Designed miniproteins, single chains, continued (4). Designs and how they scored, part 16

Each design is a single chain, and the fold is of that chain. pLDDT is the mean over its residues in the fold that is shown.

## One batch from the design tools (miniprotein)

Design m12522
Fold by ESMFold2-Fast:
Structure m12522 (fold): chain A 100 residues (1-100)
Amino acid sequence: SVLEKVEEIARLLIETLRYVAEQVPELSELMEKQIEAIEETVEEMKKLSDRQAVLLAGMTVGSLAVWFATLARLGVLSPELKEYVDEVLLEVERLLKEME
C-alpha cells in the first residue's frame, strides 16, 4: 500500500538523519528538526489522496537530497558520509517509483 511505502521511506530517512547526527555532532539539532518535519509530513500524508501523498513524498526527498548536497559542498558532510546518504536516497527513490 502507499501508506506502507511512505512509512518505510520515513523510517529510512529518519534512520539516516540519526546516523548523520551521531557522526557530525554540530548537525545534531538540525537533524532532529528534519526528523520532526518528516514525522509531521507523514501524518499529513495520511490525510491526502495516494497521488498527493506520492507527490509530497517526492518533494520531501528532493529537498533533503539538495540539502545534503549543500552540506557536502560546504565541507560539513564528509565524502564517506555523503556516499552513505546517497545510497539511502537511491533506495528511497526506488520505493517512490513503486508507489506510482
Scores: mean pLDDT 85

Design m12523
Fold by ESMFold2-Fast:
Parts: C-alpha cells; sequence; structure tokens
Structure m12523 (fold): chain A 87 residues (1-87)
C-alpha cells in the first residue's frame, strides 16, 4: 500500500537521521490513511531533531507501523529525559 511504502521510506530517513524526509514521508502515510504510521514517524522526527540517536527514532515509527495494522493510535516512548540543548 502507499502507506506501507511511505513507512519504509520514513524508516530509511530515520536511519539516516533526516527529520525533514521523515516528516515528508509521514505526511504521505497520512494521506494514504495510515494514521498510526504518521504518528510514529512524526514522533521519530521530533526525537531526531531533539538529538536522540537514530535507533530511538527508528523504534518510534516501527511501533507506529505496527499500530497502523491494528487501526490504533500512535506511540509514546515513555519517560525519556529531555534531550540536552545543542552545544
Amino acid sequence: SKGAEAARKAAEAARQGNPVLMRKYADEAFKAGSKGAYAGMRAGADLTESGYPPEVAAAAFSGGQVADKGGTNGISLGPYPAPAPPA
């Protein structure tokens, strides 16, 4: 599906640490009706922009993709500490 394709592209963007592409593909997933994937991708992009490691961002939208299959809402990554401000 278009949503699944957008989710895979966002996964690749997250591995590259590119929040701009993650948001672009999140919007494509939303337009395709994949609201869970969209929420996860947006969370991943926000984490990437906040300086979290790419693996944390990748985990966020992987969960969103799984949630999308069940017709559920997005992801909470729990009580992660606030990221340090950029040096």
Scores: mean pLDDT 59

Design m12524
Fold by ESMFold2-Fast:
Structure m12524 (fold): chain A 90 residues (1-90)
Amino acid sequence: SKEELIEKAIKLLEEMKELIASHERLDSEVLQQLLELGAQVVKLVSQALSEEETKKIAELIEKAINAASAGDRERAVELLEEAIKIIKES
């Protein structure tokens, strides 16, 4: 159902936030995990949300991973929280 897809997407975004918060620096293994989780979120929301909302969520995830890779963990978490808000308001 749409609700199950949304719930799973939010859970994966929360897991991404925890990975970022738990690591001061993103090594290649953590970065790969974030990219894989992000791709799963985009796939789930593409089946539950509009094309426009899916694109915005994908852009926020990409910016969050880039911010985390640059050492800006606070900004990365904020961007993931924006993605969660869009999903919850949809």
Scores: mean pLDDT 88

Design m12525
Fold by ESMFold2-Fast:
Structure m12525 (fold): chain A 110 residues (1-110)
Amino acid sequence: SEEEQRKREEEEKKRLEEEIEREIKRSLIYMTKSILKLELEKIRKLIKEGKLEEARELLENTWEEAKKIFELLKKDSDEELKKEIEEIEKEFKEEIHRLYEELGEEPLEE
């Protein structure tokens, strides 16, 4: 019937919209990962140049901003996307702790 066909078309459209939303969120997650990696490389360059005070300040600011970004990305994400975000966050946190150790500072508490 015309009503059954209309319901199927609406259900398919909703499914496609949900897939597009998920793909956009995944793209934002990996874009964020790339941006954060660039900030870590900038910090490593400052350490290599002996600009330790500037490196500490940028490291602290980068970690505080990253925490906020990861919390925002987890908001309204499904369990699968949330796990992907948590894995990226864990990897990033390990790199932050490593940089603090290179600076002779104690690692940040969770």
Scores: mean pLDDT 82

Design m12526
Fold by ESMFold2-Fast:
Structure m12526 (fold): chain A 75 residues (1-75)
Amino acid sequence: SAEEEVEKLLKELEPLMSEDEYRYVKNAAQVLLDANKGKASKAEADAALGMLEEIAKTLSPEAKKILNEIIDTLK
């Protein structure tokens, strides 16, 4: 499932970023998962996607690759 794939990728991402960055990414990913189930609005989903794309700019190449896999899973 998308939830299982995202959880796996988040575990791989956790040691590559700060605790604050990880919490931010995890919360944004949850909004996108909820939107896919009809539990969040398109505006909330668009905002969450924008947050993930913005944080990706500050990450290492390895962390950015994993985050992009999360984004691609949630599109």
Scores: mean pLDDT 85

Design m12527
Fold by ESMFold2-Fast:
Formats: structure tokens, C-alpha cells, sequence
Structure m12527 (fold): chain A 98 residues (1-98)
């Protein structure tokens, strides 16, 4: 991985870490914002069209989807919207890898 690719992975990992912390703190608003950051960072990685980075993005999107799903009882509308966005991006990245 190049230094710039490592930085992109670091940004995605940081966003996922913020999502985990928000969920652990029952901060649904922070969790939704962190999920949006995950989506944005994963799109940046997808734009590189690097198979190893795309695989990493897929793993992170799957974990983020699981974390966001825990918010369904407290914020069903916000959580459902982010789950849809995460799944749409996951499908697009899977198509890039095919």
C-alpha cells in the first residue's frame, strides 16, 4: 500500500472507531454522523479501484451496517436510511470487484 492509500484506510478506520464509540455511549445522533463519515471514506477508497482497498472497505461497511442496526429500536428512521446507504455502497463495491 502507498502512503496515501494508508491515509485513506486510516480515515475509514477512524470513522468506524467513532461509530463504535457512539453506539457504546448510546449516542444515536453521533452514531448516524459517524456512519455518514464511514460511507464518505469508503467511497474515497472505492474511487482508487484497488482490489485490496475495496476488500477493506467491504469489511468496514459490513461492520458499520451491524453497528447501525443496533440503533433501530431508538431511531428506526435514521438507522434504516443509513443501512440502506451502506448496503447500496457495498453492492456497488462488490460489482467493482466482479
Amino acid sequence: LTPEQQQLLGRLDDALGRLRRAVDNNDWEGAIRAAEDVIRSARELAATNDPDLLQGALATLREARGLVSTLLPTNPEGASRQIRRLEELRREIEKQLA
Scores: mean pLDDT 86

Design m12528
Fold by ESMFold2-Fast:
Structure m12528 (fold): chain A 91 residues (1-91)
Amino acid sequence: SEAERRRQEAVEVINLWVELAEAALNKDEAAIEKQVERLFELMLRLGAPREVLEELRPEVLEQIRAMAPSQAQRIIATAQGNLAAVDAAVE
């Protein structure tokens, strides 16, 4: 159903941000690059133009690398806190 599809899409996005924030928190360069690649693949599936994404790639990587630990922890806490609410919103 469309409701089930929206739930799965929301969970995928939430998990992507959690993993990306965890990679930034751990200063794991390989994990950061892997998660940014996953983010870009998701954006391409949603219709973002490839040329624009490739131009933004260096800036996005620098932004993630520069993420403060407190910011990464806030992203993780917020995302995890909303997972149960996503499930509850779908019959």
Scores: mean pLDDT 77

Design m12529
Fold by ESMFold2-Fast:
Structure m12529 (fold): chain A 102 residues (1-102)
Amino acid sequence: YIKEAEEVIKKEEKDGVEGAKKKGLEHLVPTIKKNYEAFKKRIAEALSKLSEEEQKKVLEALKQGVEDPVALTSVMFRAMARSVETGEDFWEALIRELIEYA
């Protein structure tokens, strides 16, 4: 499941790079790549601490978020709220919210 999640993130990176180039924002490409690489590493690290069942739920939630960016935005806001309220790391809070969303 971790490799599949990395592939989903890599596809979104490609789409982000292509979008920036089409809009004449090619100078942002290194920043976009850096941000997606950091995101991929954080997600892979967080997923490695989960059971296979929980990893599957996160992967399904990520796939659904790609198809429904509004729903993904809601999950991100819930993760931020959880992180602030509990003192939990944002990436760990995000993984928990993705598991609940799936």
Scores: mean pLDDT 72

Design m12530
Fold by ESMFold2-Fast:
Structure m12530 (fold): chain A 73 residues (1-73)
Amino acid sequence: EEKEKLTKEAAEKAKKKALEIEGVKEVKGWGDGETVYMIIKTESEESGKQAKKAVEEEAKKYGVPVKIGVIVE
């Protein structure tokens, strides 16, 4: 129960951070109580790298594992 709330909050905060990055088109993020999953759609590989770093830094604050997928269009 507590892990479920923690991963949900981590996913929401990480999603907000990714959306702040220039060239990010769409972000989908969710937590399952064990892991945070993020799918980031970007305009460029550079934007994807910046968004991935922002998500990893935010998730680290919560101490939860994160799996990140980046799609470049």
Scores: mean pLDDT 80

Design m12531
Fold by ESMFold2-Fast:
Structure m12531 (fold): chain A 124 residues (1-124)
Amino acid sequence: NLTERTIEQLKTMIKRRGVPAPLVPLEQRIRSLPESEQEQLAQRLLQILNSLLVEVQKIDPEFAAVVQQALDEILAKPKVDPVELLRLTVLVALYLKSQGKTDLADQAIAQLDELVPGLREALE
């Protein structure tokens, strides 16, 4: 259950480009999608992540820079991986929830669950 992780564990996982274990079955489904659907998913995930990053910047500008570096590494690749974007977006949403931004985080998780069905259940 990723929602029980501490702030420091979430920050460390982002810094080390860690894989949230509950997301692994969902990642396999994403990699099985047609390339055009993977590209659309990547664009929608990027929109959600950019909205969350604005809120991280208000709380912890130093950590926002760490998240931005992780995002820049994903975007620098010739093909943007929706799986790497999903991992980062989920970890940032859980970080915001740990900071007391519960409504914002729950809204983001709801949007992610709409794009990737079963994601909310996997995080419980």
Scores: mean pLDDT 84

Design m12532
Fold by ESMFold2-Fast:
Structure m12532 (fold): chain A 92 residues (1-92)
Amino acid sequence: MEKEIEELVEWVKSNKTEYKVLLAIYQAELNGNKSVSAEGLAEALGLSKSTVSRAIRKLKERGLVEIDEKTGLVSLTELGRKVAERLYEEEE
């Protein structure tokens, strides 16, 4: 798992939009918001809904987020939380 986390951290660092989206979801979770909408993320980040939706799809492909198919709400996986935590600590 550690090597997998390290590889995912480097991938996220290399993809600016995915980085912003992942950290925004993590910050929302820290503030008590377990899940977020793509529209809410787009508004918070000043990005288009299509840009955010593409980033969410890429994060899902790498197992970092989950999407509820009925609501469209996005939440972190356990792996996504570990990766976001590592990135958040390095932002200091």
Scores: mean pLDDT 82

Design m12533
Fold by ESMFold2-Fast:
Parts: sequence; structure tokens; C-alpha cells
Structure m12533 (fold): chain A 72 residues (1-72)
Amino acid sequence: STEEIEKEVEELIAYADQLFKEGNYTKAMMLLLATEVEVYLLYRQTGDPRLRQMLDDIRARIAAFRAAIRAS
């Protein structure tokens, strides 16, 4: 269900945040990029606006991580 996917995406983002805090930048980025691909493919198949919202949130987090890495 979309609710189960949303929960899984939230947990994956939280795990990526934890990896980033621990200095595991490569693993954090790889996890977010893999999650982006999966959500994008689901959105493309369904057209569900909730999946589009999740995709936008993941992309915003990727952009924030890239900015933080460049600033270090």
C-alpha cells in the first residue's frame, strides 16, 4: 500500500540521516539515490501524487546532503 511505502521511505531517510551524522557520507548518499530510483519508478507506473511528494522530499534531502558535503 502507499501507506506502507511512505513508512518505509521515512525509515530509509531517517537511516540515511543517521549515516550522515556518523560521517558515512558515501553510504548515506547511495541509500538516498537508490530510494529515489525506486520511488521514481513507482510514481511513473502509478501516477500517485503521494509518490510524487515522496520523490520531491527525497530529492530535497539529496540536495541538502550535497550542499553540506561541499561546505565541508
Scores: mean pLDDT 87

Design m12534
Fold by ESMFold2-Fast:
Structure m12534 (fold): chain A 62 residues (1-62)
Amino acid sequence: EEEEKILEEGLAKSRAYATAGDNAGAIQALRDAVRKVRPDASDDEITDLVREYAEREQAKRA
């Protein structure tokens, strides 16, 4: 599904920023990806989704 590819691309960009020490850029990249998948979503819903994806990325490094 195209939505999954958009999220994967956003996660890859977020990971690159996080690895470089740019936490703000990492969060922004995730928000951009989620907004593309859910253009009608509220800011609150987007914030929750971004947090979920960020936590999953942290779990992967374990």
Scores: mean pLDDT 74

Design m12535
Fold by ESMFold2-Fast:
Structure m12535 (fold): chain A 71 residues (1-71)
Amino acid sequence: EELVEKARELVKKLTSPDIDEQVQAALELIELARKTRDPRLIPHLEEAVKIILNSKDPRVLEEIKKYLEEN
C-alpha cells in the first residue's frame, strides 16, 4: 500500500538524529493523514508523537497535538 509505505518512511525519518528531519517528517505525516483520512495512519501518528516526546521538540508536538485534538 503506497499510503502505509509512505507513512512508514516518514516514521523512520522521525528516528533521525537531525531535528530538522524529525520536524519535516512529522508535519508531512500529519498532512498525509489529514488529506487521506485513512484510519490506518492513526497508529503511525501515535508512534510519531512518542518519538517527538522523546526528542522534547515543542514545535512538532504542537502541530501533532492540534491535528489530533481537532480530529
Scores: mean pLDDT 72

Design m12536
Fold by ESMFold2-Fast:
Structure m12536 (fold): chain A 68 residues (1-68)
Amino acid sequence: LEERLAQMDPETRELVLKAAEEASKRLNIPFEEALEGVLDFIETGNTKNGIYQALSDELKKKLEELKK
């Protein structure tokens, strides 16, 4: 996880960490599990995972912009 975050620019990293924190709190799951789901979306575009689905519409849009 740390190595994957280190490869990101600071703006992308901050957004990914904020999304993981939001998903962790909303789903009541460990932060590392939430972070893995956000990273899965960033790396593969998988919008079907429950972690990505739990995010606010604003965070979903911002994460989608990072992939372009």
Scores: mean pLDDT 78

Design m12537
Fold by ESMFold2-Fast:
Structure m12537 (fold): chain A 119 residues (1-119)
Amino acid sequence: MPSVEELLAELEELADELEARVRAGTLSEEEGWELFRRMRELFEQILEQSEDPGVIALALGLLRRAAGLFLETSTDEALRREALADLAELLRRVAEKLADQPELRAMLEAEIARLEAAR
């Protein structure tokens, strides 16, 4: 399995690629969804392997940035709804793993409620 450091580096590269392609207007809806799903997969691997709240928070920030960019470019209501549902599910898993970090957990629970309201 790749290291947490390698997973973070790949997640950062994919986030930068998504941003660059959104800015260039070259991102298709299908490609945006594929990039988001790959980033989600990397994030799930980081969450499984890392106990470091800082690493998890950094990875979550990158995934949320990518989700935001995808949602700005997507016109498919079903894909937008699926992306929001996937992000809310991941935030719940992060909150559960970071149960010993009450301040960060409270922030994540507030964000989950916001995403659920957007569904």
Scores: mean pLDDT 75

Design m12538
Fold by ESMFold2-Fast:
Structure m12538 (fold): chain A 92 residues (1-92)
Amino acid sequence: SVREQILEAIRAGDTEALRELVREKRVTGAELAEIAEEVPLDPEQLVAVAEGLGEALLEKLEEAGVDVEKAREFVERQLEELRRLAEELRRR
């Protein structure tokens, strides 16, 4: 059930649906990464998966009591770079 919801969100490139599943703790970053390896992904789908993984990483760091302020800044910088690369690939 949850796996099918993840697959549907990935295929649709639905970044918000993937982030919501992570925030609700219905999927872990490890599960999301494993499912993504099983599916051929286009650049938009890769960005959606990366944003879900970023959300899962931040949640896990916060639960571990790590200072997430700098971690959040680092993760957002990586996501911005991925969004830029996906946009360039769409234009070529």
Scores: mean pLDDT 73

Design m12539
Fold by ESMFold2-Fast:
Formats: sequence, structure tokens, C-alpha cells
Structure m12539 (fold): chain A 105 residues (1-105)
Amino acid sequence: STIEEINELIKKEKYVEAAKLILEKGLAYGPVPEKWDEYIKKIEENPYLAYLILARFYYLTGDFEMAQELLKKAYEEAKKLGKVDDFYNALRTDFPDLIPLFKKA
């Protein structure tokens, strides 16, 4: 199944490939609009967006523990990119129940 394929990619630490498959199958944000190439390019340039897509997939399937671990990875990448505010905007929009775990001091 697609879910089994995603889990196998994650086990192999192929996060970008797993995120692309999730996005292609509409399993995180529904169907991707006409700017598909721009989304794929961003995912390939840095794993930050890939980790957010993976976290959203697990969040929607009820695996909050895996979603939290992937959000921690996304947060570390966001720090490297100077995108911490972008991360918190994504957290508010896509992960409202998990905000307390990443609240700014």
C-alpha cells in the first residue's frame, strides 16, 4: 500500500522521497495546485518542507508521537534557514493541538 511504501522510505531515512509521495497522493494537504513544480523544487532544496509534510501526514493519521519527532526535525532545519517564524506559522495552521510543545519562551 502507499502507507507501507511511505513507512519503508522513512525507515531508510528517505524523507524527501517520502514527502514527495505523500504530496503526490494528496495525503497531507489534498491535491497540489498548478504550482506543483515550485513545491517539488522547495522540497528538494531543503528537508524543512519535507519534514512538515511528513509531520502533517502522521498528524492526520493520529500518530502524534511521530508527528512531534518530525516537527522537531523541521524546527532544527528552520533554525538553520532563519525560518523559525515560518515554522510557528505552519504550526498554528496545520498542527494547532501541538503548539504547546513548541511554545516560545
Scores: mean pLDDT 78

Design m12540
Fold by ESMFold2-Fast:
Structure m12540 (fold): chain A 80 residues (1-80)
Amino acid sequence: MAEERVAEAEAAVEANKDDPLKRAEALIALGLALAHAGRLEEAIAAFEEALRTAKTVDTPLGKQLAAAAERYLAQVRAAA
């Protein structure tokens, strides 16, 4: 169920709080789970946090995660 996926994603964010790349990945997963649950404002907040977190890491993966967060953020804003 969508809400169960939100809980799993929230746990992943907490588990990865000390690793900015893993935290950004977890925040993208949380945003997707929140959007799927219809919790669009919370999904926007999760994607904005993922984008901020990914931008703190100057690596190819960090840039990919930032681009993914920007794309999902645009999609959720268009759906709201």
Scores: mean pLDDT 82

Design m12541
Fold by ESMFold2-Fast:
Structure m12541 (fold): chain A 66 residues (1-66)
Amino acid sequence: GPAMTAEEALELARKYVKTDPQKAKEYLHEAMELGGDVEKVAEIGRELFGPQIAGSRDGAAALAAA
């Protein structure tokens, strides 16, 4: 089977957002590549990058994908 699902990657990103932001960013990027929920990606991205995302769902997803 796949090494990791998009949902699992999102859960790991959320787990690490407070303790290891770099690892959380890696899992968030993995979730995007696996076709994860864009709104969940944006939520976690906002937590990782804070107000610098300017409250944009698309901006948060783009930062995670970049």
Scores: mean pLDDT 71

Design m12542
Fold by ESMFold2-Fast:
Formats: sequence, structure tokens, C-alpha cells
Structure m12542 (fold): chain A 116 residues (1-116)
Amino acid sequence: MTDAVIADIEKQADDYAAKLKAQGKDESADDFKSITNTMVKMLRDAGASPETIKNVGDAFKNAAELELLGKERESAVGMTALSIAVLGALLDGDHEEAARVARKMSEDLKEKIKAL
């Protein structure tokens, strides 16, 4: 099941990278795709649940939507904070906290999109 979740996230990252390239943000598109694919593979290798990986993918999607709307700083800060918090929880062996933090940060990013 984890491999199917990763494949869905990689496809979603490709779709958002294409949208960023359509705005002339080629470097941001390549960085977004690389960071997303690297992060979900690191989470899998760290033993993250499919739910945690899905929640991280949803949060990265919301960060990409912020960048498409011209909120590059909020996007970068959101992706960095998410990565630190989720990896920190996994290093502590707290897989339930990793899933919870990823979901909350995805929701926080979605609220920022709605506030625009």
C-alpha cells in the first residue's frame, strides 16, 4: 500500500511542477519535485505509515498551491517546518505524532490558501 501512496504523490508533484513551469518558475518546479520525491522516500525508509506519507504529500501539495498564488515565502517555510516536525517525530519513534503533525500542517497551509 505504501508504494501506491508514493506513486500518487509523485504524480501529484509532477502535475504541480508542470503548473509552476507554466508560470516560468522552472527552478521552483524542479526543486519542488525533487524535495517531495526525496522526502516521501525518506519517510518510507524511516518506517512511516501510509497515512503519514499521504498527509505529508497533501501538505506539500498545499505548499505548492501557495507558491502558485505568489506566496513563495509561506510555501518554503511551510515545507521546511513540515519536514523538520515529521522527521523529528519519526526519529523519536512516535509514528502517531508524525501522522498528526503532518495532517495539522496540511490543514494550516490550506487555511492560508483560503485566506487569500
Scores: mean pLDDT 81

Design m12543
Fold by ESMFold2-Fast:
Structure m12543 (fold): chain A 76 residues (1-76)
Amino acid sequence: SNLEKAKKLKEEGDKLKKKGDEELKKGNTVEARRLYSKSAQLYKKASDLAKDVDPKLAKEFEKKAEELIKEIQRLS
């Protein structure tokens, strides 16, 4: 289902975000930005897949993507 696909994409996004956080702690800002960008793309795709099935969950995924985009801007 689209909901199960959305959840899998969100979990992949979470893993990339966590990896980005670890790279940022090491001072690897370029790699952290790359990982955050990939994570944000996964959250956006998860939101799109969830929007017609679970609009509340879609909004949560969209918010996660927006927060990462803000973080990328701060690191630029």
Scores: mean pLDDT 89

Design m12544
Fold by ESMFold2-Fast:
Structure m12544 (fold): chain A 83 residues (1-83)
Amino acid sequence: GIEEAAEAAFETAEELEKKNKNITVSEALDLLRRKARERGASEDDINRLQTLTLEILGVSPGALVSSKDAAEALREAAERLLE
């Protein structure tokens, strides 16, 4: 359900914070998709998390962001999904 998608987003955010480097938004979303699918999240919930993350960051998937900014956006997206 929705909890599996949110848990994957929090787990992805934790991993990205530890990297302490610049990444593309696409790389962050690829990691999110992998973790969410492993947890059994629905494709609809994964798609909503991706859309929310892109809206929060305000940039294209090809843009470079800090892994910390990507992590913060993923946590905010997960919190919005759970509301």
Scores: mean pLDDT 86

Design m12545
Fold by ESMFold2-Fast:
Structure m12545 (fold): chain A 100 residues (1-100)
Amino acid sequence: SPKDEIDKLMAEIEKLLDKAIELEQQIQTLIDNNADPSVIQQKLDELEKVLREIREKLRRLKALLDKYNGSSSEVLRLTKAQFRLIAIESELWLARRKLE
């Protein structure tokens, strides 16, 4: 059902956001410890792949909510996920700037 697909996508997005935050923390630790740039780059590439998957799932989730008139609680969950993604992307942008 559309409700089951929405719930599944929301759960998958939330798990990927948690993984992205973990990778971001690992990257920050590597930068703070002056780790090899190639090791930092490998983790940045991994984070970018996770972020691309989150963006695609958020796009699908928005389309389903628009099509099936998602509830206010579902729209709020989408909005919270979007804000979490923006925060992660902002920290990634700052990390890349530090690496030049």
Scores: mean pLDDT 88

Design m12546
Fold by ESMFold2-Fast:
Structure m12546 (fold): chain A 87 residues (1-87)
Amino acid sequence: SARQARAARRSAIANAVAEVLGEAMKNKASDDEILAKIRETLRAAGVPEAAIEALLAEMRAVIASEDDREQKYEKIFLLVMRAIAEL
C-alpha cells in the first residue's frame, strides 16, 4: 500500500542518515562533509530539492551552535525525521 511504501521509505532514509552520522562520529568528519553526505542521501531518496535546502539551513544552524558533537548529531537526526514525516 502507499502507506506501507511511505513508512518503508522513511525508515530507509532514517537508517541511511543514522549511518552517515555514525561514520562521521568515528572518522571525525568535517561539518561540510557531513552536510554533503546528508544532501546526497536525501537527493538519492527523491526528497524535493526545496525541502533539502530548507533542512540543510536548519542543520547548519545546529552545527554553528555550541552544543557538543553528540547533541548536534542527535538534533540533526531529529530534524531529518521531522522533515521526512511529510513525505
Scores: mean pLDDT 81

Design m12547
Fold by ESMFold2-Fast:
Structure m12547 (fold): chain A 100 residues (1-100)
Amino acid sequence: LGFKGDKEKALENLKKAQEEVEKAIEYLRNGDFDKAREELKKALDYLVEAARNAPTLDIQVEITLIAMQAALALRSKDPETQLELAENILKRVKELIEKL
């Protein structure tokens, strides 16, 4: 299966997703759950755009799995679970940025 990915655009959207996840983590720690959800929604949108522009199938699959974790965090009503998922998303996004 061929990919017509854009590595630079994927990287740009991963960096934007990182910024939104970092904001979500800060809001979760401060008890601003509505603002945290808004930033997680933005992060999910950036992750979806990054996946569309992924340079390889392996990177696309990895970004898609991270996006699924972001969706799970958005559906969670437990702030501790949302924080743990957000921290794991941040770690995985940073690792992907280093690989690209």
Scores: mean pLDDT 86

Design m12548
Fold by ESMFold2-Fast:
Formats: structure tokens, C-alpha cells, sequence
Structure m12548 (fold): chain A 116 residues (1-116)
């Protein structure tokens, strides 16, 4: 529903803000824990039929990690593949424009990271 998507958007904004705080102000341990959490979730998505909501959350997390230079080239390529698939699925399911914009920005950030 629209209300469910608005709640998801709020959760995505809070996730991005907290992850950005960890990257700018956090300890090396906090940054490594954030990275490990992402990689664990990424592995789980490959082994399970993950919901679109989980894929969206992980894609936004990947954008923040890539912006912080916390992903290896292999990890970033894997995250980009997920991000592109998630964006197409979200478009097909008529996700709200604000969520689509966050996913498009995640794809662009990951592509730029890999081009560097």
C-alpha cells in the first residue's frame, strides 16, 4: 500500500542517515561491523527468496558503503547487480518516485565506484 511504502521510505532515510553517521564519525570497528552486516545480508539474499523490501534496504546500504569506499571491486559488482535487479523489480511493482530515486542513485553511485 501507499502507507506501507511511506513507512519504508522513512526507514530507508533513517538507515542512510545512521550509516552515513557511522562512516563520517564512527570508529573503525563500527565501520567494519556495518560492512560485515551488509555482506551477511547480501549472502542471505542469494540463498533465499528475499522480499523486494529487503532488497531495497540492502541496495540503499550498498550505496552508503560504496560512497565510503568500504566495498571491494568484487563486492561492489555484486551489489550493483542486485541494485539493478531491485530497481527493475521496484519499477514493475510501481514503487513511489522517492523510492525509485533512491535506487537510481544507488545504481549511479555503484557504477561510479567501479569506474574509479
Amino acid sequence: SLDDQQQLLQQLQQLEDEATRILTEGSEKEKEELRKSFLTLLDLIESENASLQRKILLTVMARVLARGNLLSEEEARKALELAKETLEEAKKQNAIPEILKMLEEAVATLEAHLAS
Scores: mean pLDDT 85

Design m12549
Fold by ESMFold2-Fast:
Structure m12549 (fold): chain A 95 residues (1-95)
Amino acid sequence: SDEEHEELYDLLLEKLGELVMEAAKKNPNISREKVDEIASMMQEAAYVLYNEIKNKNLSDDEARELFDKLLEEAEKVIEAFVKNNLSKKEMRELL
């Protein structure tokens, strides 16, 4: 349902924000600019996925699976990006 999809999207944004803040806390020498870039890219990835779910008329179960996969991938990608092992392009391609 649209309500379920919006609720899942809001939860995704909250959890992505938590992952970014946790990564920043673990890496105190990271620049504010880089933290802001990570946050923006995560928000963009979530929004793109939300629109894809709407455009393809995916079920609630399919939406949940895709949001869960994004969260799992985001955790790995954020950590690699803060360690300078990924470029902005590579981070965007993995999300």
Scores: mean pLDDT 80

Design m12550
Fold by ESMFold2-Fast:
Structure m12550 (fold): chain A 68 residues (1-68)
Amino acid sequence: MSEEERKELEEEARRTVEKLLEMGLISEDQGKELLERILEEIKKAKTKEEAERIIDHMTSQAALQALS
């Protein structure tokens, strides 16, 4: 995975967390913690597809927990 792809994925993660905050599904503190965790997992990802799966999974889990 290139550095450019990694930066695009980090920006996608930030935008997704921002949408969850705008929808009121998570608090700002929860959003900060979620984003930091996603960014750390993206650093470990070997492919763009793996990183996209991580973003989708972690953001979906946060949204589902908020709806419970």
Scores: mean pLDDT 81

Design m12551
Fold by ESMFold2-Fast:
Structure m12551 (fold): chain A 106 residues (1-106)
Amino acid sequence: MEKEELIKRLLELAKELRSLKGSDDEILTRNAAASLLEEIAELLEKGDIEGLKKLKKDLEYLSEHAENEKESRLYSLLAEIVQAILEEDYERALELLEELREVALE
């Protein structure tokens, strides 16, 4: 139940982010976040633990090497969401997802 709700919320946020208007930079950043949310949802649905672990490491690297603070915060939050999923703490993952939404809409 919690896992299915998280998958649904990940995909709904990805769709919301893709639908928003803005500058080219804002659209590019939101589309990148949406694609990563869709990837997390796919790996979670498949139960691909090794894929989730790899994605977390990739997200931590992207956060450390981000060109700006907003991108760094988005990648860091995505990595924390993946960590919460790996710990099966779906409630924390949902809380982090709402924080990600607020950052993405700045």
Scores: mean pLDDT 87

Design m12552
Fold by ESMFold2-Fast:
Structure m12552 (fold): chain A 78 residues (1-78)
Amino acid sequence: MEKELREQAKLTVETVVKGAEKHGKEETLKKVKKSSEESGNPESGKLSIEATEKAIEGDFEGAIELLIEAKRKYEEFE
């Protein structure tokens, strides 16, 4: 399970980085913020926003850790 969570987090970071390359950093962050607000899970949403900011700034390790937390919080929400 932990290995799968890390693999998914890494893929999400790669997706965010590619999104920032295609659409720009500001637009990518804006879309993530909107999706997080619409999710109805403020704890997971906040972590996802922070992870996106870290990934855009090049802190991939920090982003992966935050995405793993966000996934766990999302699963707890039901």
Scores: mean pLDDT 75

Design m12553
Fold by ESMFold2-Fast:
Structure m12553 (fold): chain A 92 residues (1-92)
Amino acid sequence: SPSTLLTKEKLSREEVREIIEDMHLVGVSLDALASGIHYMEKNKLTDVAGLARAVGIAMMENRSDQKIEPPEEYKGWTLEELIERLMEILGV
């Protein structure tokens, strides 16, 4: 379901965690989440609007008929490591 958190101008660490944990809970893979985070880094996106686009990318990757290969730099990262990296990118 769409999250109203992605319409905010700024997120807390707890709100970033909530978004990513909720995505994982509804079946978005760690590889798809890593793809979204990699999209933010590659495009130098550091705001909530950039996160909203990254969420869209993760959701699209998760719907792929092919197995998602995580970006090499995120291969084997845990959910917690991905959340902390996203918090770092957002500056929270």
Scores: mean pLDDT 80

